Designed miniproteins, single chains, continued (5). Designs and how they scored, part 64

Each design is a single chain, and the fold is of that chain. pLDDT is the mean over its residues in the fold that is shown.

## One batch from the design tools (miniprotein)

Design m18205
Fold by ESMFold2-Fast:
Structure m18205 (fold): chain A 72 residues (1-72)
Amino acid sequence: SITQEQLERIKKIAPVYVKELVEEIAKEKGIDPEKITEQMIIDYIREKAEKAGVPQSTIDAGIAAYKMALEI
């Protein structure tokens, strides 16, 4: 499970990585970055992780951490 210390680190750096991820998704899908939704980001992360063979429990934990980081 994600620790409080890990969550605090994610909260500090997540906005930078989210922006880069939004730009990557926008380029791959041919969509304007401003039109990328949180659900599209979550779906993209899940799809890439599943394709890479990441365990479902790890994917679920990562998505939960991402959602918590966005509470900022």
Scores: mean pLDDT 70

Design m18206
Fold by ESMFold2-Fast:
Structure m18206 (fold): chain A 85 residues (1-85)
Amino acid sequence: MVQELARELAVRRFLEHGLPEAARAVARNEDPEALFRAAASLEVTDRGKAGDVPADAEALGQRVAEIAERIRKEVEEEVRRRLEK
């Protein structure tokens, strides 16, 4: 239940931030913690293939990792709030 709720919230947040590959992996019921770490590599790989910011791929990866960490924190807080109510 809690993990299912966290997964649904994470999928929505990743989609809102334009990270569809990360959202798809979460929807496949993969480990959310490992996936939050992998989100940056998934999106960097996808954008690298599209030719987006090839010279700044490392900066893009770091930015995606920061977004994934923020999403993780927001999901944890929302789940915690619901469990306390």
Scores: mean pLDDT 60

Design m18207
Fold by ESMFold2-Fast:
Structure m18207 (fold): chain A 60 residues (1-60)
Amino acid sequence: MTPQERLSVDVVKAFNEAKSPEELREKVYEAARAAGYTDEQAQLIADNAAKAFELVQKEE
């Protein structure tokens, strides 16, 4: 499994387990850093994931 494939799996797990956008952001940030992304890249990935999570939660 590539680091990018592992990140995708970890993001899906975070979406299922997180109770808030903040928890999701934290989990995704850690997964991105573990996958070898820089702090700036991990922040961007986490922020985008949190935004998507908020949109999904708002849609019921």
Scores: mean pLDDT 77

Design m18208
Fold by ESMFold2-Fast:
Structure m18208 (fold): chain A 75 residues (1-75)
Amino acid sequence: MPSEEEIKEAQKKAQELAKEAVKNNPVLASAEASVTVINGELMASVKAKKTPDGSDEEFSLATNKLANEATKAAQ
């Protein structure tokens, strides 16, 4: 089981990745990432908002990539 400090560090990394995703993906107006422990593993979930002129496909790709990268970085 991850320690409380490990969970906090993973959350910080996930938030940094969310900020980088917004910076690097014009389709993202905002993004937030949170980390939870599921079956002893650190997993990330993402909440994001699309810009009005962004494509739905690019938005889906950006949010999916962020969720996968945040989970990988948290572990």
Scores: mean pLDDT 78

Design m18209
Fold by ESMFold2-Fast:
Structure m18209 (fold): chain A 67 residues (1-67)
Amino acid sequence: SATEQRIADLEAQIARLEAEKAAVQKEIDQLEAQGDTRGVAIALARLTVLQSAIYYYERVRQRLKEE
């Protein structure tokens, strides 16, 4: 169905954002090891944006599954 296709597309988008989040988390670990406090702060801001996007798409996905 069109709904099933949309759910699949959202799951693919969530997977992409989760992969980006994992990459940023690894970047934070490396920056912390280097003592780059400014770099850590910037990467944490990026992580917050990614977490918000994942939360939004997860809510849309959940709503579609409940219909």
Scores: mean pLDDT 87

Design m18210
Fold by ESMFold2-Fast:
Structure m18210 (fold): chain A 82 residues (1-82)
Amino acid sequence: GAMAEAVAQARRDAERTRLAGSTTADIYNLQAERLKRYAEEHPVSEEERKKLDTEIEKYNKMAQSAREDADTAVARAEALAA
């Protein structure tokens, strides 16, 4: 029936959201690693180093948030399907 179809669709959408969140997190982690390598390969001022460290931390937190948001969206979809 219509409810079973809606539940199946919600589960498919949840899985897609989880996969997209994981991919987004990987992209942010890669950007953080690139900035870290730049700081290691190039002599930078103390002020520039603080800026780079702030950007690295920002991308690391964005990666974590992307995974947490995806997990939350999945949990919400599963709760709606129950």
Scores: mean pLDDT 80

Design m18211
Fold by ESMFold2-Fast:
Structure m18211 (fold): chain A 69 residues (1-69)
Amino acid sequence: MREEKIRRIGREIVEGLKEAAKEKKPLTDVLAEVAEELLSNFSEEELEELVELVREESEKIIKEASEKL
């Protein structure tokens, strides 16, 4: 299923970004590498869904962090 595949990859991206942040790695380099892979393997529509899912997950994390401040 398309949504299941996109959801799985979206979670892997968010998890990878969290790990990079913990290790203080240059996030721009990590994002550039991920973007190259995604552009090669996904259609425009699939990328739009992936971006939306990653954005929603990120917004939830930011909202929770803000509430704990």
Scores: mean pLDDT 66

Design m18212
Fold by ESMFold2-Fast:
Structure m18212 (fold): chain A 85 residues (1-85)
Amino acid sequence: MKFVAETKYGKFEITITSETSAELKNLDTGETATLTKVNDTTFKGYLKSLNIGVQLVLDKEKKTGKLTLYNEETEEVIEAEVKGV
């Protein structure tokens, strides 16, 4: 399953790679981050080049989700809806 989200940091593609992991890819830069499942709905990871913490919350029943990006340097929080592709 794949999702796309558009943010001020770029366009991201999210691929669910297993029951416990996902990959986040910045389509503008090609940078990837591994997201690890932390509970039944939530995956977490980190974008090293941007110093951004990443949280993905998925509703498995509705196949919808929310991407949250936390900039550790500026303390800015960005939220984006993820769309299935």
Scores: mean pLDDT 80

Design m18213
Fold by ESMFold2-Fast:
Structure m18213 (fold): chain A 89 residues (1-89)
Amino acid sequence: PDDETLAFLRSQLPADIAARLSLAKLRELIAALHQRLPPEELIERAMELLGLAPDERGKALTVVRFLVTFSLTGSEEELLEALREWQAA
């Protein structure tokens, strides 16, 4: 990922989460996704990297789901469509 990808992700996430996301953290999260870690380990990794509290686990889930879609499709348009579907569910 690059600065444009980071800027896009920051625009789609809540402001407090966007402020915690850096290019280095984004790269580590994508690397964890490529390792096919169990969902619980991915959530824990996201919470650690973003500095989230236990009650903010739902925010970590949103970020992980967002990045999973991004990693699989590589398409901003498909990512936005999936995010809208997840918001509706």
Scores: mean pLDDT 68

Design m18214
Fold by ESMFold2-Fast:
Structure m18214 (fold): chain A 92 residues (1-92)
Amino acid sequence: SVGAELLREAGEEAVKRIEADPKSKKVAEKVRAAFEGAVKLYEETGSLEDAKTLLEGAAESLKAAGYTEAGETLKELAERAVEEARAALEAA
């Protein structure tokens, strides 16, 4: 699935950015788990909206825990991946 692949690629990019910042490195595994969960949910439901909601929840959880920059990075890359996946599905 193109959507699942785009979500996986976004997750890898998010983890790389978060691991590169010493302030957020501790939550890199939590970010990886969030994208893996979003991919699984999308593959089970076919819903990009469900995947987006899961990732937005993960981003807000990170911000609430004091990892504001990591939460914003996750949200940015999740939004890009969902919109790219939506566009790819509409073009097919």
Scores: mean pLDDT 86

Design m18215
Fold by ESMFold2-Fast:
Structure m18215 (fold): chain A 68 residues (1-68)
Amino acid sequence: SRAERERVLREVGEKLREIGEETTYYLSGKAIKEGKYSPDLEAMSEEEQEEALKKYEEEEKKLKEARA
C-alpha cells in the first residue's frame, strides 16, 4: 500500500510538471503571436520560441475547430 501510494504520487507529480511546462509554452507562444513582451521569452532560444509559437498555433487551431 505504501509503495502503491508513492508510485501514484510520483506519477501525479510528473503529470503536473508536464502540464506546467505545457502551460508555459502556450503562454510564451501567445505572447510571441500577440507581439507582447515577456521575461520568459528572454530566457528562451530562438528555436524554443519557434517551438512555443507552433504549439500555440496548433492549440488555437484545435479551439477554432472545437467552436465550429
Scores: mean pLDDT 74

Design m18216
Fold by ESMFold2-Fast:
Structure m18216 (fold): chain A 88 residues (1-88)
Amino acid sequence: MKSVEELRAFIEEARKQALSKGATEEDFVEAKKENKELYERIAKSKDRWVVAENAAQKLKELLADPNADPKEIARQIVTLEYLVEALE
């Protein structure tokens, strides 16, 4: 993915797939709380695009795994949302 718009479109589709796999709004709220401190540390490195690309790749791998935990998918989606917001 080469643009913020492509990353946002991927996040929208990933959210729909996560909900279809059994993730709930509560899983997203919990993920948002858990990941905030982790993202503050990563953001300090300033190589935000590489970190966002790596997060998107991990999320693609989780979405392709039929046995992936829906809570982990929600966690990775929130993760990528924070990274994309930090890009622009």
Scores: mean pLDDT 75

Design m18217
Fold by ESMFold2-Fast:
Structure m18217 (fold): chain A 85 residues (1-85)
Amino acid sequence: MKLYVGRIDENTYALLSEEGEILAFIKVGESATVEYNGKIITVTVDAETKKITVTVKDKNGTVIGEATIDLPEVGEIKEIELKPV
């Protein structure tokens, strides 16, 4: 599963599917959780560390992947490279 994160403005980020579908909007300093393709995805934006953390769980609540990426710039889209846990 490929996921992307884009920055819409100074305070707003979007989690995107491989097809470019917007799955969630996330504000700086907040977390969003969505269910997509039988998985539970949590995205946290930390402006102090300038990092976005992504955690993917299966339908049973087991963590199957995680990623940490640097904050994209406004208008930038970054791929979330999930590392198996």
Scores: mean pLDDT 83

Design m18218
Fold by ESMFold2-Fast:
Structure m18218 (fold): chain A 66 residues (1-66)
Amino acid sequence: SRSRAVAIGVGQVLRIIGELAEHRFTGADVDLAAMDAALARMERESPDHPVLIAQARRAVAEARAL
């Protein structure tokens, strides 16, 4: 269902945000290119949470700029 697909998409975005937070505080390795590609796919396929996706994309961009 759409509700289930949205819940899965939100879960993936929250996971990316969590991994970026862990990277920032612990230095754990992250695949920024894979994260950016996943967020781009979610924005195309499930644009129901544009603010959350934009926040995650900004976090990826900030990590990449360091």
Scores: mean pLDDT 71

Design m18219
Fold by ESMFold2-Fast:
Structure m18219 (fold): chain A 89 residues (1-89)
Amino acid sequence: EEAIRRGEELVLAVEARRLLEEGAPLTPSMEEALAYYERNREKIDEELAEEALRLREEAHRRIAAGTATDEELEEVARRLRELLRELGE
């Protein structure tokens, strides 16, 4: 589960980066995650981190719209966990 946790930190860093570009305030945990990402960016698969963030955002949008089924959310969660594990390795 350490790989998944690391992947979550990297996704948080990518989210923090987008928030900064939009002029939104960051939480301390986002600032810390972003600092780690910036120091290690050569070793991080940025495309994979972006894909994980996109899946999370899609799940949030579908929940908010009331269009997501339990099966669809489970599939997104499964795929997200796979991406987070790969990213955190």
Scores: mean pLDDT 76

Design m18220
Fold by ESMFold2-Fast:
Structure m18220 (fold): chain A 85 residues (1-85)
Amino acid sequence: SGVRESLKETLPEEYWHLVDKETYTPEEVLELIKALIKVHTGKEPSEEIIKKIREEIEKMNKETFTDEELAELIQKALLIVVDNT
């Protein structure tokens, strides 16, 4: 999907193993989002930002996420980073 292509273009190759999946667990979604924040900011996200991202993941109330759901959560997470930086 276009989501995987966009993620591979954005993330260094060391993180591509997190993208080559058909579905993602909540933990995998959080790790991908943390990796994206590190790429965009050059540093690990704060515990405050991680907490807000976890809340968005939990709000979806799912055990597995599709590429489209991952894209939605990534968009929300990046907005959280911008608003809290």
Scores: mean pLDDT 77

Design m18221
Fold by ESMFold2-Fast:
Structure m18221 (fold): chain A 106 residues (1-106)
Amino acid sequence: MASKTLLVELLRENKIGSDATIEKAASESSTPAELLEILRQDPRTATATRKFLGTLLVTSPHDPVFLNALDEAAERKLSPAEAKEFIRKTVTDADVGVLKEAVFKV
C-alpha cells in the first residue's frame, strides 16, 4: 500500500528509530496500523512512536480518521511534511467535532 510507504517516510523524518528498525517493522507488517503497533510494542521505539502519534493528536494506530487521512495523503502524493500537516488537521477537526457533540449531549 502507498499509505504504508508514506508512513515509513514519516517515521524516518520524525526519527522514531533507526532506519533498519523501521524497515524491519515495515517488512513484518501488511498495514500502517500493524506497522505502528509493532513500533509501539518495541521498547527501543515505543516512547518515540507514542510521542509521534501525539503530535498528530492520534491516540490509537487503529483510528479510522487517521488511517483514512493517511490513505488520502498517499493517494494525493503529498510529501511527508505536507502529509503530517494534512493528517494533523484532519484528526484535529474530527476530535473537535466529537468533543462538541459530547458536551452538547451531556
Scores: mean pLDDT 76

Design m18222
Fold by ESMFold2-Fast:
Structure m18222 (fold): chain A 81 residues (1-81)
Amino acid sequence: MLKELEEELRKLIEAGVSEEELIELLLETFMGELEPTEEHRELARKVVEAVKAGESALKELLELSIEAGIDALVRGVEEVM
């Protein structure tokens, strides 16, 4: 539920959690044990920046979830073998 994640990010920003910590939290949430790419980090940064600006981050969250999901499926096939 992307709206709930957006609200949690807002709460963490208000609590003084750093942008880098929020990026890592997003990457852990969507990718788990998989190593994030620079593309995933850039998408997570855009999410955090949108939330900090008081803008909707739903598009960026959806894009990150799709990219992370595709990457997890591709890399997970090799792990599950």
Scores: mean pLDDT 74

Design m18223
Fold by ESMFold2-Fast:
Structure m18223 (fold): chain A 91 residues (1-91)
Amino acid sequence: SLEELVRKLLEEAEERVKNKKYTKKEEEWAEAILNHPSEREGLIDILSRELGIPREEVERWFDDPSLMSEEQLRLALEAMAGALAYKMAKA
């Protein structure tokens, strides 16, 4: 089912983030989301809400990803997995 697929994607993303292991596919997802305005807005909203940081500050990370801490980068990858899962659930 779609719900099982979404859960599997989130579990896999969480496991890889916890182990500090990022796949080429996760990197591709990051690139895709960051390069699409609509998906970028979704990621900004998720990161702002999850980290309690203003949207404006999150937008700065898109100009310079090195401004993100390791923890913020992990949360960004988890949010991307969540955004992908959400997108699939809405399709």
Scores: mean pLDDT 60

Design m18224
Fold by ESMFold2-Fast:
Structure m18224 (fold): chain A 88 residues (1-88)
Amino acid sequence: SDLEEGLADLPEEVREKFLEAARHHRLALEALAAGDADAAVAHLEKAKEALVEALRLLGEATGDLERARELAAQATAYYDAQIAKVRA
């Protein structure tokens, strides 16, 4: 995938956290398709946590902490909005 190709030059721990976030995002979509809102919310929360951690580690690895914090805020807002929609 384009995501996996884009991760090739990142440190292992950063790549692992991005892949963990992608896995939970996929599991959330599968849970929604199955009508399991509770499982979908749980996976969206784990995707959010993994993505925020991946961005924190990326900021440390690159030294671009300001950009990493901005991206983490955007990721948080996105997942919080998706969770709210599932819970509605």
Scores: mean pLDDT 86

Design m18225
Fold by ESMFold2-Fast:
Structure m18225 (fold): chain A 78 residues (1-78)
Amino acid sequence: MLDKELLVEALKTFTRVKDPEALADRILEKLKELGISLEDILKMSDEELIERLELGELSPADARGVVAAIKLTALVQS
């Protein structure tokens, strides 16, 4: 499972989202619900992560930033 504190810091770095902590909580809940592991995150395309985590409602830049934050957090924990 992704570390929440690391994910929040990465979201603050790579995105301009208003509430990175709330977004991190939603991402972690969705990953649990879908059964997506750290290995799955690293194997999935950016496009597949955007679709599965419903990030398409964000701007394209913020959606890409969220994927970068998620993948960096997963890599640091691997």
Scores: mean pLDDT 84

Design m18226
Fold by ESMFold2-Fast:
Structure m18226 (fold): chain A 100 residues (1-100)
Amino acid sequence: DAAAQEAEAQALLERYLALAELWERDPEAFRRAVEEREGTVLDEAELRALGAALLAIRDAVAAGETDPRRLTGLGQIAAAEVLGTPEAAEAAARARALLA
């Protein structure tokens, strides 16, 4: 199972990096790709939050981060800053505590 989990984690990471590049290059193509994959329409705040999370993950990976928990936490923090909701702020506070 470890090998299968590592393969799945690597595939997910490669997908996140590709989406981060698409978000920077063509935000409209990014929106279409995400909406088609998820089968739902995203509002502007959700789209920007997702983009911010992907950029945070990309930057962390570029800096040498490989821990999936830390990558997830950094993405949650970035998304919460864009969303600006109390619930998102609480989730970000929990993520920061786990990363400390």
Scores: mean pLDDT 78

Design m18227
Fold by ESMFold2-Fast:
Structure m18227 (fold): chain A 63 residues (1-63)
Amino acid sequence: LRKFVEEHFEEILKKLQEGVSFDDIIKELAEEYYRKYGKRVPEQVIEDAVVDLLAQELKEEAK
């Protein structure tokens, strides 16, 4: 899952900048992950992975 979210991180940032709601982005990622890997992941798990990557991005820019 984390690698999948990392591969889509730039797309997530772009959608956020375009005004797509965070909730809609998470739902789209859940559906795409299911289509690609055949596994249903709870939206909360995807949200947690995205939030963790955003926190890493902020820490890297702060250095």
Scores: mean pLDDT 75

Design m18228
Fold by ESMFold2-Fast:
Order: structure tokens, then sequence, then C-alpha cells
Structure m18228 (fold): chain A 109 residues (1-109)
């Protein structure tokens, strides 16, 4: 789990750098995961709270990835908890969670 959270953190930081400097055409796979995770987190939290958004993502994982949903959800929950303790914004907490879940799914597929 610590390696997944570290990869998710680097993915989010790389995505924030890419957004700040304009879109780069040569983004790594992990940075693209981070970018998609930030976009999804921002869109979800425009209409719902962090708590509701986390539950919606968990429900989506169980629907779309039934064989590996619980491993992805565990990574999501640990990453959100870590990000909260690290003082990250609600959007960044959700984005880190989504990125961690996606990294776990990629490793299990």
Amino acid sequence: MPEVIERARRAIEGAKEALKNGEDTNLSRDVRIGLISLILAERLMSSVSLEQAVEMVKAALRRTEPEHAEEAIAALEEAVRWAREAGLSDVEQLALGIAAAEIVLERLS
C-alpha cells in the first residue's frame, strides 16, 4: 500500500505541474492517471460533498470492476485518509484516492 500511495502522490503532483504549465503532449501514464483523477474529483465535488463523492466512486468500482473492487476501494480509502492527514484539499483527497484505486486496478489487470 505505501508504494501505491507514493505513486498516486507523484501522479497528482505531475498532473498539477502539467495543468500549471499548460497541457504537455508527452505525459507519463501515471501523470495521465493523476490528471484524469483531478478532473473527475473536481467535477464530482462541484455537486456533492467529499463524503458523498467517495461513496459514489466506491459504488462505481463495485459495478465496473467486481473482481478487484475491494482492493481498489481499500487503496482509495487509505489514500484519502493519508491525504486528509497530510492537510490536502478535499478535491486533492478525492483525486489521490481515485489515482490510488486506478493504480491498483492496473496492477491487478
Scores: mean pLDDT 84

Design m18229
Fold by ESMFold2-Fast:
Structure m18229 (fold): chain A 88 residues (1-88)
Amino acid sequence: MDDVQAAGDQLLGLLLGAEGGRDFDQAKADEYRALADQVYADTLARHPELADQVRAARDRAIEEAQRARDLIDLRRLLQQQLQKLLQQ
């Protein structure tokens, strides 16, 4: 959960930087996806028994964020999905 919070804060920081005078582009989208993949990979390493659920949560969070067209939502979705998965 702490790793999800840290990754979410980093994603939010990158998005706030873009809003502060930097255009959002494909490179930023790829960077956010890479960070999400890293957080979920770390969670899979700690909880291999939850592998299928972690993959589903990651895919859902990324898809929902893309639909929202607002990558700030990716942070919230990542936190919510992993919180539901861990139930702790």
Scores: mean pLDDT 57

Design m18230
Fold by ESMFold2-Fast:
Structure m18230 (fold): chain A 60 residues (1-60)
Amino acid sequence: SGPEVRALQERLAALGLYSGPIDGVADAALRAAVNAFQERNGLPVDGVADAATRAALAAA
């Protein structure tokens, strides 16, 4: 939670995948956005913003 979740929300919102508040709180909408991003990038779809998911987000 906190700054990492906020950064994830901002990045996914910039990609058009997340439309919820930028509040640093992980919710179901954020998890759904992570799932959608993972599916698009051929990563395991688990809704967890692990190192591989974060690296792909930084490159997108």
Scores: mean pLDDT 79

Design m18231
Fold by ESMFold2-Fast:
Structure m18231 (fold): chain A 73 residues (1-73)
Amino acid sequence: MEGAERILAEETAPEVVIRIDVSDVSKTMAFVESLGGHVLLITEDSIIARVPKQAIPALAASPYVLSIERYDL
């Protein structure tokens, strides 16, 4: 997943704000929280969350996650 690899390469902060396009919002929210992330905004098909940089590979491997990209507030 190119977006996840780019975030890992470019982000110097220990936490990153990302937009996650999802097939299941509720399951992805629970997974984000389980990884130490914090959900900021929810839509019908996406989640904006602050997550530890180390959580990005686990999120990218999730079957409920369609894409991940960096979100600038």
Scores: mean pLDDT 76

Design m18232
Fold by ESMFold2-Fast:
Structure m18232 (fold): chain A 66 residues (1-66)
Amino acid sequence: SSEIAELYRRIEELVEEIRSLTDDPSVHRALDAMRQQARRAVEAGDIDRLRSILLDLENILAAIKA
């Protein structure tokens, strides 16, 4: 669905933004895990999981920008 595609695009954008702001290897590992989880959610059509991952990434970005 277009909603799944939109959520996944936003997740990928946030992952790239966070990667550009920090060289912390623990953060990069967490981003890789969340990306893998997002891919599985897309394959399953799991919109609620994609929204949860997006929220987690938004919180990480907010913490870095604070």
Scores: mean pLDDT 89

Design m18233
Fold by ESMFold2-Fast:
Structure m18233 (fold): chain A 85 residues (1-85)
Amino acid sequence: GKKEAIEKVKEKMAKAGEAIGNGDAATAIKHLQEAIDIVRKEIKNEIGEEIIKALEKAIEAVKAGDYALAIEHIKEANLLLTELE
C-alpha cells in the first residue's frame, strides 16, 4: 500500500545518500532510479510528480559529480515525501 511504498522510497533514498557519501556514483544512481520507479508506480499524484522531478535532478547532479547538489535534491524529495499521508 501507500505506507509501504513511502517506506521503500525512504530506504532507497537513504541508500543513495550513503553511496554518494562513499563516492559511489553508479550505486547512488541505481538507488535513485529504483526510488523513482516506486513513486511512478505507487504514488500517482502531484506530490509524487514533484518527488520524481527532485530525484531526477539528484541523478543529474550525481552524473555531473556535484554530490552536494545531489544531497540537496534528495532532501527536497524527502520533504515532499513527508507531506504524504
Scores: mean pLDDT 88

Design m18234
Fold by ESMFold2-Fast:
Structure m18234 (fold): chain A 111 residues (1-111)
Amino acid sequence: PELTPKEQEMVEELLRAYREIVALIDEEFGKDSEKAKKLKKEVEKIFRRLAGKVTQAVANNFSLEKIREILDIGRKEIVEVLKKFGVSEETIERIKAILELMKEKILEIYE
């Protein structure tokens, strides 16, 4: 089935944040490095799961609090993976800023 306009806007925001994070990973480790490839794959898995949970929450009219919870759990998972791969604290803080902006925009779209 086709996504609703709100679901499309939320998925586009997730995709924007993912692309910005990928660019920072490529900057940190080099685009074609084995480490960057593995880290990008792990981050992609988290974003795919987030997209599914967010879309499901819209379809089932979940509370704003549940959407916030889903996004906060996803942020924690991403930060944990970045730390495991040895991403610098400076880059982690930049990625946290991207994720916070993503959360704000998704919550605005969801209402």
Scores: mean pLDDT 88

Design m18235
Fold by ESMFold2-Fast:
Structure m18235 (fold): chain A 85 residues (1-85)
Amino acid sequence: MSLVEEVRELFRELEEAIEAGDVAKAVGLQLRLLGIAIDMRLGRISDEEAREILELAEEVEKRSTNPLVVAAARSLAEAAREHLA
């Protein structure tokens, strides 16, 4: 699985976990997304992967109606923009 595919699945699982009220799973998924954002800010992810993650995060931010999912997507998009600057 590529990193961008992992991020896509993390956002899907996060939305499902929040809708199900699975707080423990939602927290774990958010921590994994935060770890990816930190790795981008530390320059541990390629520019190509960061661009793909940025496009995905911007799509999730536009499509999701869940404020926690939107917040996570916005944070990840911001980390990707900082990496690419």
Scores: mean pLDDT 86

Design m18236
Fold by ESMFold2-Fast:
Structure m18236 (fold): chain A 107 residues (1-107)
Amino acid sequence: MSPEQQQMLAILEALRAHPVAAPFLEPPDDATEWPGFADVISQPVSLSTMIAQVESGEIRTLDELEELFNLMYDNVLLYNPPGSPLAKAAAELKKLFDKKLAEARAA
């Protein structure tokens, strides 16, 4: 793996270890829990999806990781209104992601 791929995996593992990450570890697989899922979320993205794509070399840069994380974040906000528990958890996870991403870019 490149140093940048190692940085991306370190960021994703730090996110997975955070308590707010639990709803984002795996893609939603139950359409009844996500009504209108196919209409709102064209690409289900989770932390496991991001880790797999970094490990496969499909994501190669911090910028590509940022784009995929923001896609997941935007999908959560499209499906979940502001102030809902999942939207709040996503906002907390994004703060941690943005912090770790800035640290990686400065290193």
Scores: mean pLDDT 73

Design m18237
Fold by ESMFold2-Fast:
Parts: C-alpha cells; sequence; structure tokens
Structure m18237 (fold): chain A 79 residues (1-79)
C-alpha cells in the first residue's frame, strides 16, 4: 500500500501545478485502478528517479518544473 500512498501524493502535487486538473484526476484514477499491473514498474521508476532526480533538478530550467521535481523527490525519499 506504500506505492498507492506514494502515487496519491505524487498526483496531488501534479494536480496542484497542472494546467488541466480534470485530466490529472482522470489519469490518477486510471493508475490507481491498475496499480497491481504497474506496481513493479512504479517501484523501479521511483528508484531510478531517486538516484537521478537531483541531476534532473540541476538540468531543469523551468522554475515550475524544478519545484515539482523537488517535491516528487522528497515524497519518493520518504517512501
Amino acid sequence: DKIKELLEKLFELYMEISPDPERAEETKKQFLENLEKYKEKLEKMAKEFLENGEEVIKKTTDPKERELIKKILEIVKKY
């Protein structure tokens, strides 16, 4: 259930800064409903992001994207 909590928090942040909150909410529902199918992939992506997230932040020039990536990294580190 930690992956579900992580995903919910990630989508919560994404919706906060997304230009289309309705589409973000739809995407969230689809991912949560298919969580079991994507569990292994999500765990692998989270590990890869944790290792490379700081480098991605360093290379990101858009302030909004940089802030989002930082928040995602903090959530991933917590779980």
Scores: mean pLDDT 65

Design m18238
Fold by ESMFold2-Fast:
Structure m18238 (fold): chain A 74 residues (1-74)
Amino acid sequence: MPSKEELEKAALAALARAREYIPDEALVERWTARVEGLMRELDAETDPERRRALMEEIARLVAEIEALVAEHKA
């Protein structure tokens, strides 16, 4: 499992690529809002099990974003 800092960097990089390659601006804005919301929840959470669940959800979302970026880049 990546660290919180590595996960934040991966999410920001994925969103930057999404803005470059994906023409659906509304979809990219929804992803940005979702990532920002999850990161805020993670920053406020002190329970390690709940933090892990939030990090797993962010990682899943990053993977989904990267998969769609790859489709548009190809």
Scores: mean pLDDT 81

Design m18239
Fold by ESMFold2-Fast:
Structure m18239 (fold): chain A 100 residues (1-100)
Amino acid sequence: MEEKIEQAKKLFDEALRKLREAGAPEGGIRTLKNAFDYIIKLLKEGKYEEAVKAADEMVRILRLNREYYKDKNPEIAEALDIAVQAFELYRKLAEEKLKE
């Protein structure tokens, strides 16, 4: 679990860095970071069903924002795609734990 959490954190940190470089709003960046930290908390507490639901909701929101930025700011859209990958790793981790 820890190694996959570290991989997701590295992807997420890259996404946050690219969002800041592209001029994304700090409020949006903060909300995204809070959601990511919340899912880590759920995983550590063994709340795997809640972690899956939270990750799925974040992926849905991020994909909607990615489509909004696709033509307006492609750099933000690319950063959001990386953030989706980080949340998808958390979803897979939680799903694997539910099967144990």
Scores: mean pLDDT 85

